# Designed miniproteins, single chains, continued (4): the designs that were tried, part 20

Each design is a single chain, and the fold is of that chain. pLDDT is the mean over its residues in the fold that is shown.

## One batch from the design tools (miniprotein)

Design m12713
Fold by ESMFold2-Fast:
Structure m12713 (fold): chain A 66 residues (1-66)
Amino acid sequence: MKAKLEALEETIRELLIKGGYSEEEAQQYADTIVAGAKKNIEKGLRTPEQAEKAATSVLESQLKLT
């Protein structure tokens, strides 16, 4: 669980940096997104895989990376 959340945080941070955010700003936003995903997983609302897919899809759409 922890390792998967760390990987998700790194992926989100990389996407934000690629989208033009600074490393500091990207880390702050990644922390916020990962915290939300963790709460949803802990409450049983999403699997880790569903939370990861939802977070990355929304972020990619917002940043227009693909």
Scores: mean pLDDT 71

Design m12714
Fold by ESMFold2-Fast:
Structure m12714 (fold): chain A 72 residues (1-72)
Amino acid sequence: SDLEEVQKLAEEAARALKEGDFEKAVEKAREIKKFLESPDPEVRALAERALRGIAEGLEEKGRKDLAEEVLK
């Protein structure tokens, strides 16, 4: 399901952030952004929350530039 795919991408992004792989975290965020166009409002809400979480994680790692890019 789209919900499971967004959750999986968010988990992969969180792992990448923990490992310092910011390029991978941003890549996963770009994949999640596609779900913002979902006709299902629940899928869109989950994607929005996941992107905010990734952006917060990037800011905590000192990458505010990438956090701003993820949220655009």
Scores: mean pLDDT 87

Design m12715
Fold by ESMFold2-Fast:
Structure m12715 (fold): chain A 57 residues (1-57)
Amino acid sequence: DPVRERIVEEGRRLGLSDEEIQRLLAAYDKLKQALPNATDEEIYRRLLVGLRALAER
């Protein structure tokens, strides 16, 4: 899954912990289930906001 791989790569690049990355992957799965008509890029953009917020402490 290319979006999951992008989340892992960006999380590691930003210095997030494995636990934080796993929480983002769980959020990705939930968003996919809640928004079946959303594109992979839209879901990634929503998660990227959370990813940057976690990195920006």
Scores: mean pLDDT 77

Design m12716
Fold by ESMFold2-Fast:
Structure m12716 (fold): chain A 70 residues (1-70)
Amino acid sequence: AETDPRSPLTNPEVRAALIAGAEALAAGDLVAAADAFERAAAAIEATGDPSLAPLAEGLRARAAELRAAA
C-alpha cells in the first residue's frame, strides 16, 4: 500500500522514534537504535489498536535483535 492514514508514521511519537532508530543504525549505535524502536513499539501499543499489534511486535523483535548484537 502506498499511503495509509493509520500508518505508524502519522503518529508524531512513533515517527520521531523510528527516525531516531534509523539515525542510530546509520551511526552504528545499536543500543540507541534498540531503545528508539522500543519507544516506537510502546507508542503503537498505547493506541490500543489491535491491527497495529504486528507492527509493534516487529519493532520489539528488532530491538531485541539489536540489543543482542550490541
Scores: mean pLDDT 76

Design m12717
Fold by ESMFold2-Fast:
Structure m12717 (fold): chain A 69 residues (1-69)
Amino acid sequence: SAVEEQEQAVKLMLSVLLNPEDANARQQLRELLQSKDQGQNAAILQQAAEELGVSVAYIVQKLRDVLYP
């Protein structure tokens, strides 16, 4: 389901943020985000931000630093 796919995407994103040295997880997250539309990516980012208690802008900046150094 779309809900299960979003939960798995959020879990992968959180794993990458917690373990930024995991090159395989970083590549999987890059490919996942590239395969989704802008609305789906926004929903994943918002849920990850809510789960960590941070802003979406904070998650976006962290992911930029980790995925696209």
Scores: mean pLDDT 83

Design m12718
Fold by ESMFold2-Fast:
Structure m12718 (fold): chain A 70 residues (1-70)
Amino acid sequence: REAVREAIRAFLLSLGLSERRAEEIANAPDPVRALARFLRENDLVTSPEAYRRVAARLGLSTAALRRAAE
């Protein structure tokens, strides 16, 4: 749980997001959904391969991450 939040925060910081913005997403009530929506709305992850890569980094299933993106 906390490991997932920290992984999301670290990942967003690696993309050049501010610490405040990364924390807002990582500390959302559903951080996986918040991350997935952010990635979708900013066109950062648009291919199945990119979703697989992000999901693996976060210890999540690819299906769960894509479902969260809606």
Scores: mean pLDDT 73

Design m12719
Fold by ESMFold2-Fast:
Structure m12719 (fold): chain A 95 residues (1-95)
Amino acid sequence: SLDEALEAVNHLGEGARALKAGDYETAIEHFKRALELDPGNVFARLGLADAYEKAGKYEEASKIYEELAQNFERHGATSLAEYYRKKAEELKKKA
């Protein structure tokens, strides 16, 4: 719905602000909420992965980056898919 889409955009913005401020746990909560409201939102998924990575939650970050790689591959964005697949693999080694 439009109300859910607007709420998702608000959470995406709050997540980005928290991430910039170094409030990684707050960023995670906002990006998770944005993704619950809009599961197809690539920007919310990117923000969530970045927030997990910066919080040192490497296993969680790796899983989201792998999901991003699969999504980009399905849409023919091969270079982006390879980039995020490699990032997921590197983070999994740190977990």
Scores: mean pLDDT 89

Design m12720
Fold by ESMFold2-Fast:
Structure m12720 (fold): chain A 79 residues (1-79)
Amino acid sequence: KLLVESETFGKIILEKEGDSYVVSEHIEDTENSGIKLPVGTKMEKIETVDTPDGKQEVFVFKYNGKTYYIPKSDIVKEL
């Protein structure tokens, strides 16, 4: 399991199910401007993206018709 702290999604747990990660638990919700992802939201893939600070791996997923990213740098602990 991975503990993620995100400004957009709050403090959530990603759990490995087969070859994918899914949102298994909310620890803390964001403020009113954040997005509360449903439990069971599936990460579609891990992608490497170029940023000004270099290459970064991100989880890629879709929610409400939009594509979102969770950088692996948002992982604060492996459980």
Scores: mean pLDDT 78

Design m12721
Fold by ESMFold2-Fast:
Structure m12721 (fold): chain A 69 residues (1-69)
Amino acid sequence: MEEEIEREVAEALVLIYKAIANLDYSKGDYESALETYRKALELAREHGLPEDLIQELEKNVADLESKLK
């Protein structure tokens, strides 16, 4: 129960970070968006969130890294 609640809270935080990163991306602030996506990815990995979500975050990070080169 406790571990499940912690995972649900982590998932909610990841979704909040995704929303913030999407907003920064929309503004063309790719550096801030990348930092926020990285935070979301770290949290998702630490709490064992679904692989689909982790892969989505990894793809978003890779896309932004390619735009900043």
Scores: mean pLDDT 81

Design m12722
Fold by ESMFold2-Fast:
Structure m12722 (fold): chain A 89 residues (1-89)
Amino acid sequence: SARTERNYELALEVIDLLKEGKPVPDVDAYIEDLTFEQLKELLEKSIEALPAMVEYLAKKYGVDLEELEKKMEELIAEERALLEEEAAK
């Protein structure tokens, strides 16, 4: 859907800017338009897309894949904890 596509693109832009240590000028405006459900979808989609994007960004910026793989495992663990907390409500 257009919503999922927008959320995915936003996540990729945010990850790129944060990885470069740059401020994210308009992200607050985009995020303000997102519901809690859309934010969860954004997180889920970001996690799904991260392996492919991590390979691309590692190649582009010369970052070690091993380091990025560890961060991916942390993000997956955090996402699972959030989903369990929401399911318990």
Scores: mean pLDDT 59

Design m12723
Fold by ESMFold2-Fast:
Structure m12723 (fold): chain A 56 residues (1-56)
Amino acid sequence: SSYDRAARTYVGAYHREHGLPPPSEEELARVRELLRERNGQTEGLEAEVDAIVAES
C-alpha cells in the first residue's frame, strides 16, 4: 500500500539521520497505522515517530 511505502521511506530516513539500525517490522507497522490515521500527512509526525523509536 502507499502507506506501507511512505512508512518505510519516512522511518528509513529517520533511522539513517539518527544513526539507528534498520527499523523493525513492528515499528514500521506502528508508523504505517499513524500515517493511515492521518490520511498520509506527515506534518507533526516527527515527534510521534521519535516516541515510537524510543519505545522500540
Scores: mean pLDDT 73

Design m12724
Fold by ESMFold2-Fast:
Parts: sequence; structure tokens; C-alpha cells
Structure m12724 (fold): chain A 75 residues (1-75)
Amino acid sequence: DAIAALRAGLAAAQAAGDAAASTGVWEALKHYEAGDWRTALADVEAGLAAARADGASPEALQGLERALKAVREAV
């Protein structure tokens, strides 16, 4: 589900030490739980873009890509 994917993506970003990606996914999780799915989608997209720009680990990028896919499929 999208909540589980967002939590997994947050854990991966935090483990990688990527503050920008972690913030984006955490904000996405909050917005998604509040029912603001469009903002949650934008937050995950921003977090993934930040992670790519920062050269985040393959594990963090894969976690964020899975979170993005889950949110897109849920909304």
C-alpha cells in the first residue's frame, strides 16, 4: 500500500543520510495520511528529484521510486 511504500522510502532516505529526500518523503506521508494526495504526489516527486541530484544510494532511489509508483497508483 502507499503508506507502507512511503514509510519504506523514508527509512531508505534516512539510512542514506539524505536530508532533502527524507524531508520530501516525510511531508508526502503526512499529506497522504491527511487525504491531500496531490500534494503527497508532488512531495514524493520533489524528494526523488532531490535524491537524484544529491547522488543518493541505489537503495534510497529504488525506495523513493517504489513510493512514487504506489502513490500514483493510489490516487
Scores: mean pLDDT 79

Design m12725
Fold by ESMFold2-Fast:
Structure m12725 (fold): chain A 80 residues (1-80)
Amino acid sequence: MKEELEELKKQAEELEKQAKEAEKKGDYQKAIELYRQAILLYREALGLANKLGDKETAKELQEKIEEVEKNLAALEKKLE
């Protein structure tokens, strides 16, 4: 369970990193797809953190999800 939470966080962070790299290259469609995948994994990690009673990690993940969702919305607006 704790190991699964750490693995989900690492996977989400890697996808977020790839999304930022795509964004820097001007590949907004790829960045949007990668950010969506990162949000999904961060939400799964948040669910596990809540089940484990890890309030600190849950708060950190909630803040990260909000930040990534704002970035995603801004990118989607650029394409419309």
Scores: mean pLDDT 85

Design m12726
Fold by ESMFold2-Fast:
Structure m12726 (fold): chain A 68 residues (1-68)
Amino acid sequence: MSLQRLAELSKASDEEIEAEAKRWGITPEQLRELAKLAADGSPENITRASQLLAELLGPRWSLPPEAP
């Protein structure tokens, strides 16, 4: 998973975002936020997207997708 892929998802349909979020084990809301940050293209927002991505996906077994 890369910031380029996240930026592409910012242009994707809502249905595609939901499907991709399920594939990644995160919520559609979190994926939309990541995509928005990556698509903004500013160094600050790219850094924030990287931090959030690592937080959500880095510890796969420590952060199971048990969100409501």
Scores: mean pLDDT 69

Design m12727
Fold by ESMFold2-Fast:
Structure m12727 (fold): chain A 59 residues (1-59)
Amino acid sequence: PVRAVAVEDYTATEPGEISLKKGEEVLVLGRASPGKVLVQSLATGKTGAVPGSVLEPLP
């Protein structure tokens, strides 16, 4: 599985999205839609879509 970190705060704006805090680590599960990825927050356990632009991949 691919891990990523939020590089900025994100507030969910659409159904199926989740909110993230800057510095929050996520597990990337796949593609949700063009420009958005399906993730699981490691802090909260919530699963949802976020823009790929707010994430930086981790090794």
Scores: mean pLDDT 80

Design m12728
Fold by ESMFold2-Fast:
Structure m12728 (fold): chain A 90 residues (1-90)
Amino acid sequence: TDALRDEAAALAAQGQAALAAGDYREAARLFEEAARLFERAGDYGMAAELLRAAAEAAAKAGAPPEEVERLRRRAEELRRRAEELEAAAA
């Protein structure tokens, strides 16, 4: 829905601001929240991109490798889903 996408975009923008400020932990949290909303809106491509950004921010924040791997694996899952939907639409 447009409302979910608008909220997700606002959270992603806040995540970018946190990233620019060096607040990597907050950036990772905001990107993960934004990704959840894009996923709920059916925008798996944007959700995957934001989870990739969350993983990168989490790594810079010194998060455990296991947490970073979890985020990267979820990003890859959503990217595959986006690719499958694109293929099905062709």
Scores: mean pLDDT 87

Design m12729
Fold by ESMFold2-Fast:
Structure m12729 (fold): chain A 61 residues (1-61)
Amino acid sequence: TLETGKALVQKELGLSEEQAEYVAELARRETDAERIGEELHRRLGLPRRQAVGAAQAALDL
């Protein structure tokens, strides 16, 4: 289901495969969208708004 979650996040938010994979992996280990969003902003350079949105979408899977 990691593969399915990655595909959904990539399609929904326009992320690259690598970005979507990282979001899905973080959502498996973290439950706080704000914490995931900060990690995505820091590691992938995503705007905070998009990063938190990606985290929330992945957590809803």
Scores: mean pLDDT 71

Design m12730
Fold by ESMFold2-Fast:
Structure m12730 (fold): chain A 77 residues (1-77)
Amino acid sequence: SYPVYSEEDIKRGEEMIRKWGEEKGLSEEVTELLIEAFRLAMEAARAAAAGDLERFEALAAEAERLGLEAQRLLAEQ
């Protein structure tokens, strides 16, 4: 079964990404894209847990798009 994430779990994940980005000297733009991708991935997992496959697929696709954009921006640095 898909994992179920609480709001507290999501907040902790966002804080971890933000701290990691600061430690690695990532731009704020890249850090925010990674946080958005993470949020969408967690929402996708929740949709899957609820049995909403269409919503899962849409959210997962958007998370992937943002992750690829973050990779593109990192490659330009």
Scores: mean pLDDT 82

Design m12731
Fold by ESMFold2-Fast:
Structure m12731 (fold): chain A 107 residues (1-107)
Amino acid sequence: SEEEEKKKEEEEKKKKEELMEVQDRIIERLTELAKELGMKEETRVARNAILGADEKLTAEYLARIKDEELREKVREFAKRIEEAVKNEDLERLEELVEEFIEYLKEK
């Protein structure tokens, strides 16, 4: 129905606005975490994934992570975060960021 099509368009606009608000909050949290833990490159990779995953920036930030195990784990988180953003899955995005933050705090 035309009402269902209009409802879907309004739901898509609302999801996009909610995604931008969640992205802004997460970026602020990651910026504070980078200052607290000194993990600037790891948080930059996550921030880049949240903002649309520029492949060149991702490769540059990952290359600055000297620990191979940490680098691969950060790469895996970045891919999952990028997928959650692409799918507009806000719950999964928030869960992945919390898991990432806890992982970094254990290092």
Scores: mean pLDDT 79

Design m12732
Fold by ESMFold2-Fast:
Order: C-alpha cells, then sequence, then structure tokens
Structure m12732 (fold): chain A 63 residues (1-63)
C-alpha cells in the first residue's frame, strides 16, 4: 500500500540507520510511496546500502 511521508520518516528513524533530519528529507523527496519505492530512494540518497534497504522495506510493509 501507499505510505504517507510521516509513516516513512518514522520507520527510517526507528531503523536507527539515520538521524531524524535525514529521515525527514528522504520522506519529503519520496512523498507518498510504496515500501519498495521508499527503500529505493534511501539507497539512491546514499544513506543506506541495498542490503539495509531490504530490511527497511520489510519494516515499512508492517505499517
Amino acid sequence: RTLSPEEIARAIVESGLVDEETAREIAKRVGPATPNQAAAEAVRSGVITPLEAAKLARKLEEL
């Protein structure tokens, strides 16, 4: 399903991979997005690895 930027930012912060400001920037760039789209944007931004993106996508699917 499509997640709000707020849901995406919270999940990224809870993952512990980046700080709250970086998480908010990623969520703002993505906008409303699917778990896979949000994880792909975090990789494109260079803040997480593709392996970490798989874990983030799973966490976003739980929302």
Scores: mean pLDDT 75

Design m12733
Fold by ESMFold2-Fast:
Structure m12733 (fold): chain A 83 residues (1-83)
Amino acid sequence: LEEALRKATEEGLEAIRLAEEGRLPPEVVAEGLRRFADFLEKVLGIPEAAEYLRKAAEAAEAGDFEKAREYVEKAGEEAIRAA
């Protein structure tokens, strides 16, 4: 589980990087982050990590990719600690 959560966090950070470079729509990144948040909350029972991913999605939609990265990193740390 921890390995999968670490990998998912890396993928989230990569998606944010692609959006920052204009290679992926921020809306698509935000949707992916919210989908992952729903999984963390509803399936794994980690609402704290889910909240950080929702904040990351909002930041990405606003074009604040630095904040989006910070929130994804915090979500990953919380999810791995809870696993």
Scores: mean pLDDT 82

Design m12734
Fold by ESMFold2-Fast:
Structure m12734 (fold): chain A 67 residues (1-67)
Amino acid sequence: STSVSGEAYVAAAKAALEAGDDESAKAVLEHGARVGVLGEKELLEVAEYAESLGREDVAEFARKLAE
């Protein structure tokens, strides 16, 4: 299950993508993965969202973090 902290990081990454700020989206994903609040499921959720917006580089970045 997604934790409250994980949900906040997912929401922040999605908001950055909506704003066109791919660097902030990547920073949120990297930090969330590093501190353990974004697991594989959350990272893949953001990857699918980024792909749906045509942001292939962010989608690939999130999938790589999910390893």
Scores: mean pLDDT 83

Design m12735
Fold by ESMFold2-Fast:
Structure m12735 (fold): chain A 62 residues (1-62)
Amino acid sequence: MLSEEEKKELEKLVKAMSDEVAKDLIEFLRELAEKIADKMPEKAKKLKEAADYMEKLLEERK
């Protein structure tokens, strides 16, 4: 699970980015997580959680 500090950093990043850039980063993180899931499952899970959290932040903007 993401730490509070990691969540705060993601919130800052999403606020600094356009929706298009944030969506591209979310897709990149999800793709990377899938590629490393069998070799680095803990890191893959963390990347997926970061992408999911960023997506929630984008939806909350509306």
Scores: mean pLDDT 80

Design m12736
Fold by ESMFold2-Fast:
Structure m12736 (fold): chain A 63 residues (1-63)
Amino acid sequence: SYKEKLKEIIERLKKEGFISDETAENMLKNIDKYSEEYLKSRADFFENFYKAWEEGRKKIEEL
């Protein structure tokens, strides 16, 4: 589900240091209040962010 996908993304963002613990807790606390369209939009946004970050890391490793 988009809810579970977004939870995984939030935990990864927290683990990688891209967001604070407080931000992660607030996002997780409010996730049940969000519409499915909003959850999908946010999950897609962060998935694209991770893809861009991974591509950037690969390019640095090729230097």
Scores: mean pLDDT 72

Design m12737
Fold by ESMFold2-Fast:
Order: structure tokens, then C-alpha cells, then sequence
Structure m12737 (fold): chain A 120 residues (1-120)
């Protein structure tokens, strides 16, 4: 079902973000690394809350999709701003992790938009 595909996609996004956080935690501590971890952890918490609400029947599939799309759009924008900072641009390992995370998030966003088109 569309609901089962959406829940599976939420699990895949969470796994991707958790993998990014694990890589970030291996870097020397910095304000930019700490900010990146915090925003990714916040996104995981919001995705888990959406999955729980969808499983409980508290929100529709369409509402969950709209909220997930808005969440990923906001996360992408936040990470793009962070990536553009001089500190991140001077850190090749941090830059690479953020660029790879952004690429994965953009692919997930396109998948969410595809599911929304099927639901409408």
C-alpha cells in the first residue's frame, strides 16, 4: 500500500541520517559539526513522530507526505546554508559528509513528491 511504502521510505531516510550522524561524530568537535548533528537528530525525531502518527491513524498518508516534504525541504535549506560557510568549505571531510547527505535528502524528497502525486 502507499502507507506501507511511505513508512518504509521514512525508515530509509532515518537510517541515512543516522549514518551521517555516525560519520560526523568521528570528526573533531566544532560548532559546525555539532550544529549538523543537532539538525539531523531533530529531523529523525520529527520523521519518527510522523511515522508513529501515521501508524496510529492520527494523520492521513497525504498529510504525512506534505509534512515530510516540508521537513526535508527545510532540512536541505539549512544544510545548504551550513555547507556555504567558510568553516565547512575549509573542512574537506565535513564538506563531503554534508554534500553526500544533501544528495541523499534530495533523492528522498523526489521519492516523497512521487508518492504525493500518486496519492492525489
Amino acid sequence: SLRERLLALFEEIVATLEASIARLRELPPSPEVELAIAVLEGAIDELRALAAALEAGEISVVEALRRAIALLEGLIQTLEVLLGTPAVQADPELRAILEETLAALRRALEELRGLLAEAE
Scores: mean pLDDT 92

Design m12738
Fold by ESMFold2-Fast:
Structure m12738 (fold): chain A 117 residues (1-117)
Amino acid sequence: MMSLREVGELTRRKLSEEELERAAEATRSPDPRTRAAALRAIQESGRVTEEIVERLIEATRDPDPVVRVQAAMALTVIADKLSEEQKKRVMEALRELTRDPDPAVKGTAQIGLDALS
């Protein structure tokens, strides 16, 4: 598993394919701080693949509200790079987050939906 330090290094430069793959794996880390950092690394990479879209959508259902906020932010940032099919799935996930009990998650998801529509 990737450490928080290792994920932090990835946020400051263009990720290689291997580093992006490791960041995607880190979104499933048992440590919520590592998961949130991995989502930020993916966001800053600006790269969109089907695997990345699936990992970001998975993270919108994370038990930690900080991770869910980061997932909604990442989906919003990559919105302009999504295919029409990816955009539909992302809008569905963000729509679910507008019903989240956490007000920060709810607000971030609404901003994302506005950006995608």
Scores: mean pLDDT 80

Design m12739
Fold by ESMFold2-Fast:
Structure m12739 (fold): chain A 55 residues (1-55)
Amino acid sequence: VEEEIEKIKKELEEVKAKAEKEWESVPNKVALETALKLLEIGTEIEIELLERKAK
């Protein structure tokens, strides 16, 4: 479970890093920020579900 949570956190950080690299070329930065916030919320829910199942 902890390994799965760590994997999910790494994936989130990778997506954030890609978004930062492409920040200058993204025409709608507000949409990108909103998408990142939604991704963070979804990731937090996923982690909570995993913790609830095992601990």
Scores: mean pLDDT 73

Design m12740
Fold by ESMFold2-Fast:
Structure m12740 (fold): chain A 92 residues (1-92)
Amino acid sequence: MLKKEASEEVRKLAEEAIRKAKEAARLFDEGRHEEAARLAVEAERLAEEALELARKEGNVEGETEAAVALLMVAVLKATGSEEFRRAYEELR
């Protein structure tokens, strides 16, 4: 793949992952734990894809952004309710 195309793809995946992770946190705060879990699973998947692609191209910025999204999901998993945790595990 061309480095420019790969960098743009990494940025898009990481930004979408961060966006979904933030929305998951908002839904969790609203008590919408199953919907929060769904977005958290989607955020983790996108972040994992971004991280893999960034590592293949040596994109440190993309790796950092993907890691931030993964950390946001990890915090939700660690601080989440039993309902959130069960939904997250079932969807993954």
Scores: mean pLDDT 79

Design m12741
Fold by ESMFold2-Fast:
Structure m12741 (fold): chain A 66 residues (1-66)
Amino acid sequence: GATVVATGLSPEAATAIALKAIGDGGEATVSGGEKPTVVATGLDADSAQAIKDAALSAGGTATVTL
């Protein structure tokens, strides 16, 4: 499965991204308070791309590892 690491998000956006990853059949962890990092794992390639695109649209940055 693919892993997505997203940063530069608000806490609200980080929570939304984490919930999307879980809804897509993956797992997600949010760490940090005001500057959260989201690590989403267990994704297929299409879900990982969607999570990355959602993070970028929310004003953050994201990296995908397949």
Scores: mean pLDDT 84

Design m12742
Fold by ESMFold2-Fast:
Structure m12742 (fold): chain A 50 residues (1-50)
Amino acid sequence: SPVAEQLREDADGARRLAEAAEKRGDTETAAKLRAGAEELLRRAEELERE
């Protein structure tokens, strides 16, 4: 699904932002961004279940 592909791309982007936040010591923002990425991946998996 194109929507599932977009959600995976958004999740990858969120993880990259989380890594940048972690490197600057913003562990709270990094944790929230990682949680958001996990939610996006979960939604992509649900869409691929048809």
Scores: mean pLDDT 84

Design m12743
Fold by ESMFold2-Fast:
Structure m12743 (fold): chain A 73 residues (1-73)
Amino acid sequence: PLRLTPRKLTVAVGETVTFTASGADDIRLYINGVEVGTPPVSVTFTQAGKYVVEARGTVSGIPESAFGIVNVK
């Protein structure tokens, strides 16, 4: 299955998180629906809020998604 790490995390403003994903072809990472790159991707969170992280890829030609949440305080 498509795997995203980390999937639930609380961080401080200014903290950098590195996202990894595996188990699918052509994996791309999205934050709040905006593409940020191909894993591994490092993202620095400069504003407090709740962020939805999505990995998109294909498994046996079928589109799959894995979701995570980052809370920035």
Scores: mean pLDDT 85

Design m12744
Fold by ESMFold2-Fast:
Structure m12744 (fold): chain A 68 residues (1-68)
Amino acid sequence: SLEEKLEELYEELKKDPRLEVRRVGKGTLEITVHGDVTYLIGLALRLIGDYPEFEVKVEGDKIIVRAK
């Protein structure tokens, strides 16, 4: 399910010490990036490519991932 994929993504991302990952309600992850802008953009593009079933938005130093 999309919820299971989102949980797997949460568990993968929380292992990166540059990332602060938070669950925001059902079906949404908020990722705060403690790296540079290049790292943030690279991660956002990777997520857009790897998870077309998710909506990915960039807001400042944060990436918001939501199940469609």
Scores: mean pLDDT 83

Design m12745
Fold by ESMFold2-Fast:
Structure m12745 (fold): chain A 55 residues (1-55)
Amino acid sequence: LADEIRELRRRVEELRRALDAMRERGYPESVIQTIEDRIRALEERIRRLEEELAA
């Protein structure tokens, strides 16, 4: 669980860096929104795993 949470947090960090670069380069809003949705899904998964680890 802890190792999986750590890996998912790394993936979120990578996607956030990619999102910042994409915004700087003027990518279409539809593409930006897709990456934002993916980050949100990963953060929700992290939250569920943290709840499971705390139980």
Scores: mean pLDDT 82

Design m12746
Fold by ESMFold2-Fast:
Structure m12746 (fold): chain A 68 residues (1-68)
Amino acid sequence: SLEEEIKRGIAIIGAAVLLKTDPEHRETAQRALDAIAAGRYDEAARLFEQMDTPLARKIAELAREVAA
């Protein structure tokens, strides 16, 4: 589960970067962070996919791996 912990850490950092750097999607990024904090990585992945940016898509992929 070290691999799982690393993936969770990267997803959290990526979500925080999106929250600070993508003002257009701030509300969605905040909801995604809230979902991560609640352990709902499947919901976080869906929210990141809705942002439709390259970084958000990569973070969504990581969140899906954690949710699996």
Scores: mean pLDDT 79

Design m12747
Fold by ESMFold2-Fast:
Structure m12747 (fold): chain A 118 residues (1-118)
Amino acid sequence: SAARAQAQAQALALWDVLQPKIDKALKEGDYEKAEKLLVLALSSILGIPIGKTLPSPEEILDQAEARLDDLPAVAAIVLRQLSEVLEKLGRHKLAERARRLAEEIEARDPEAVAAAEK
């Protein structure tokens, strides 16, 4: 849809800014910082207003699940990385939720997800 294409373009622009910061945090083993940056990315993709406090991982995954059909292909990449970070933080149930949501988006839009991963 046109709305999903516009969301994808906006999400890709956001991801270009956040991905290097996330990659640096992951390289440094700062999984808590990587989690916050990934939650920030997903909140922005979902259009959730960010106050002084970011949503919890559980809250953002609840929102992603509720709005799964509206999520652009880039959200699959963000959710996959969030799953890996949550696993490193010992949050196994939340990691599994993020992984399943990423797989559902990838199954819906496999070519768009592949294009975003390059």
Scores: mean pLDDT 83

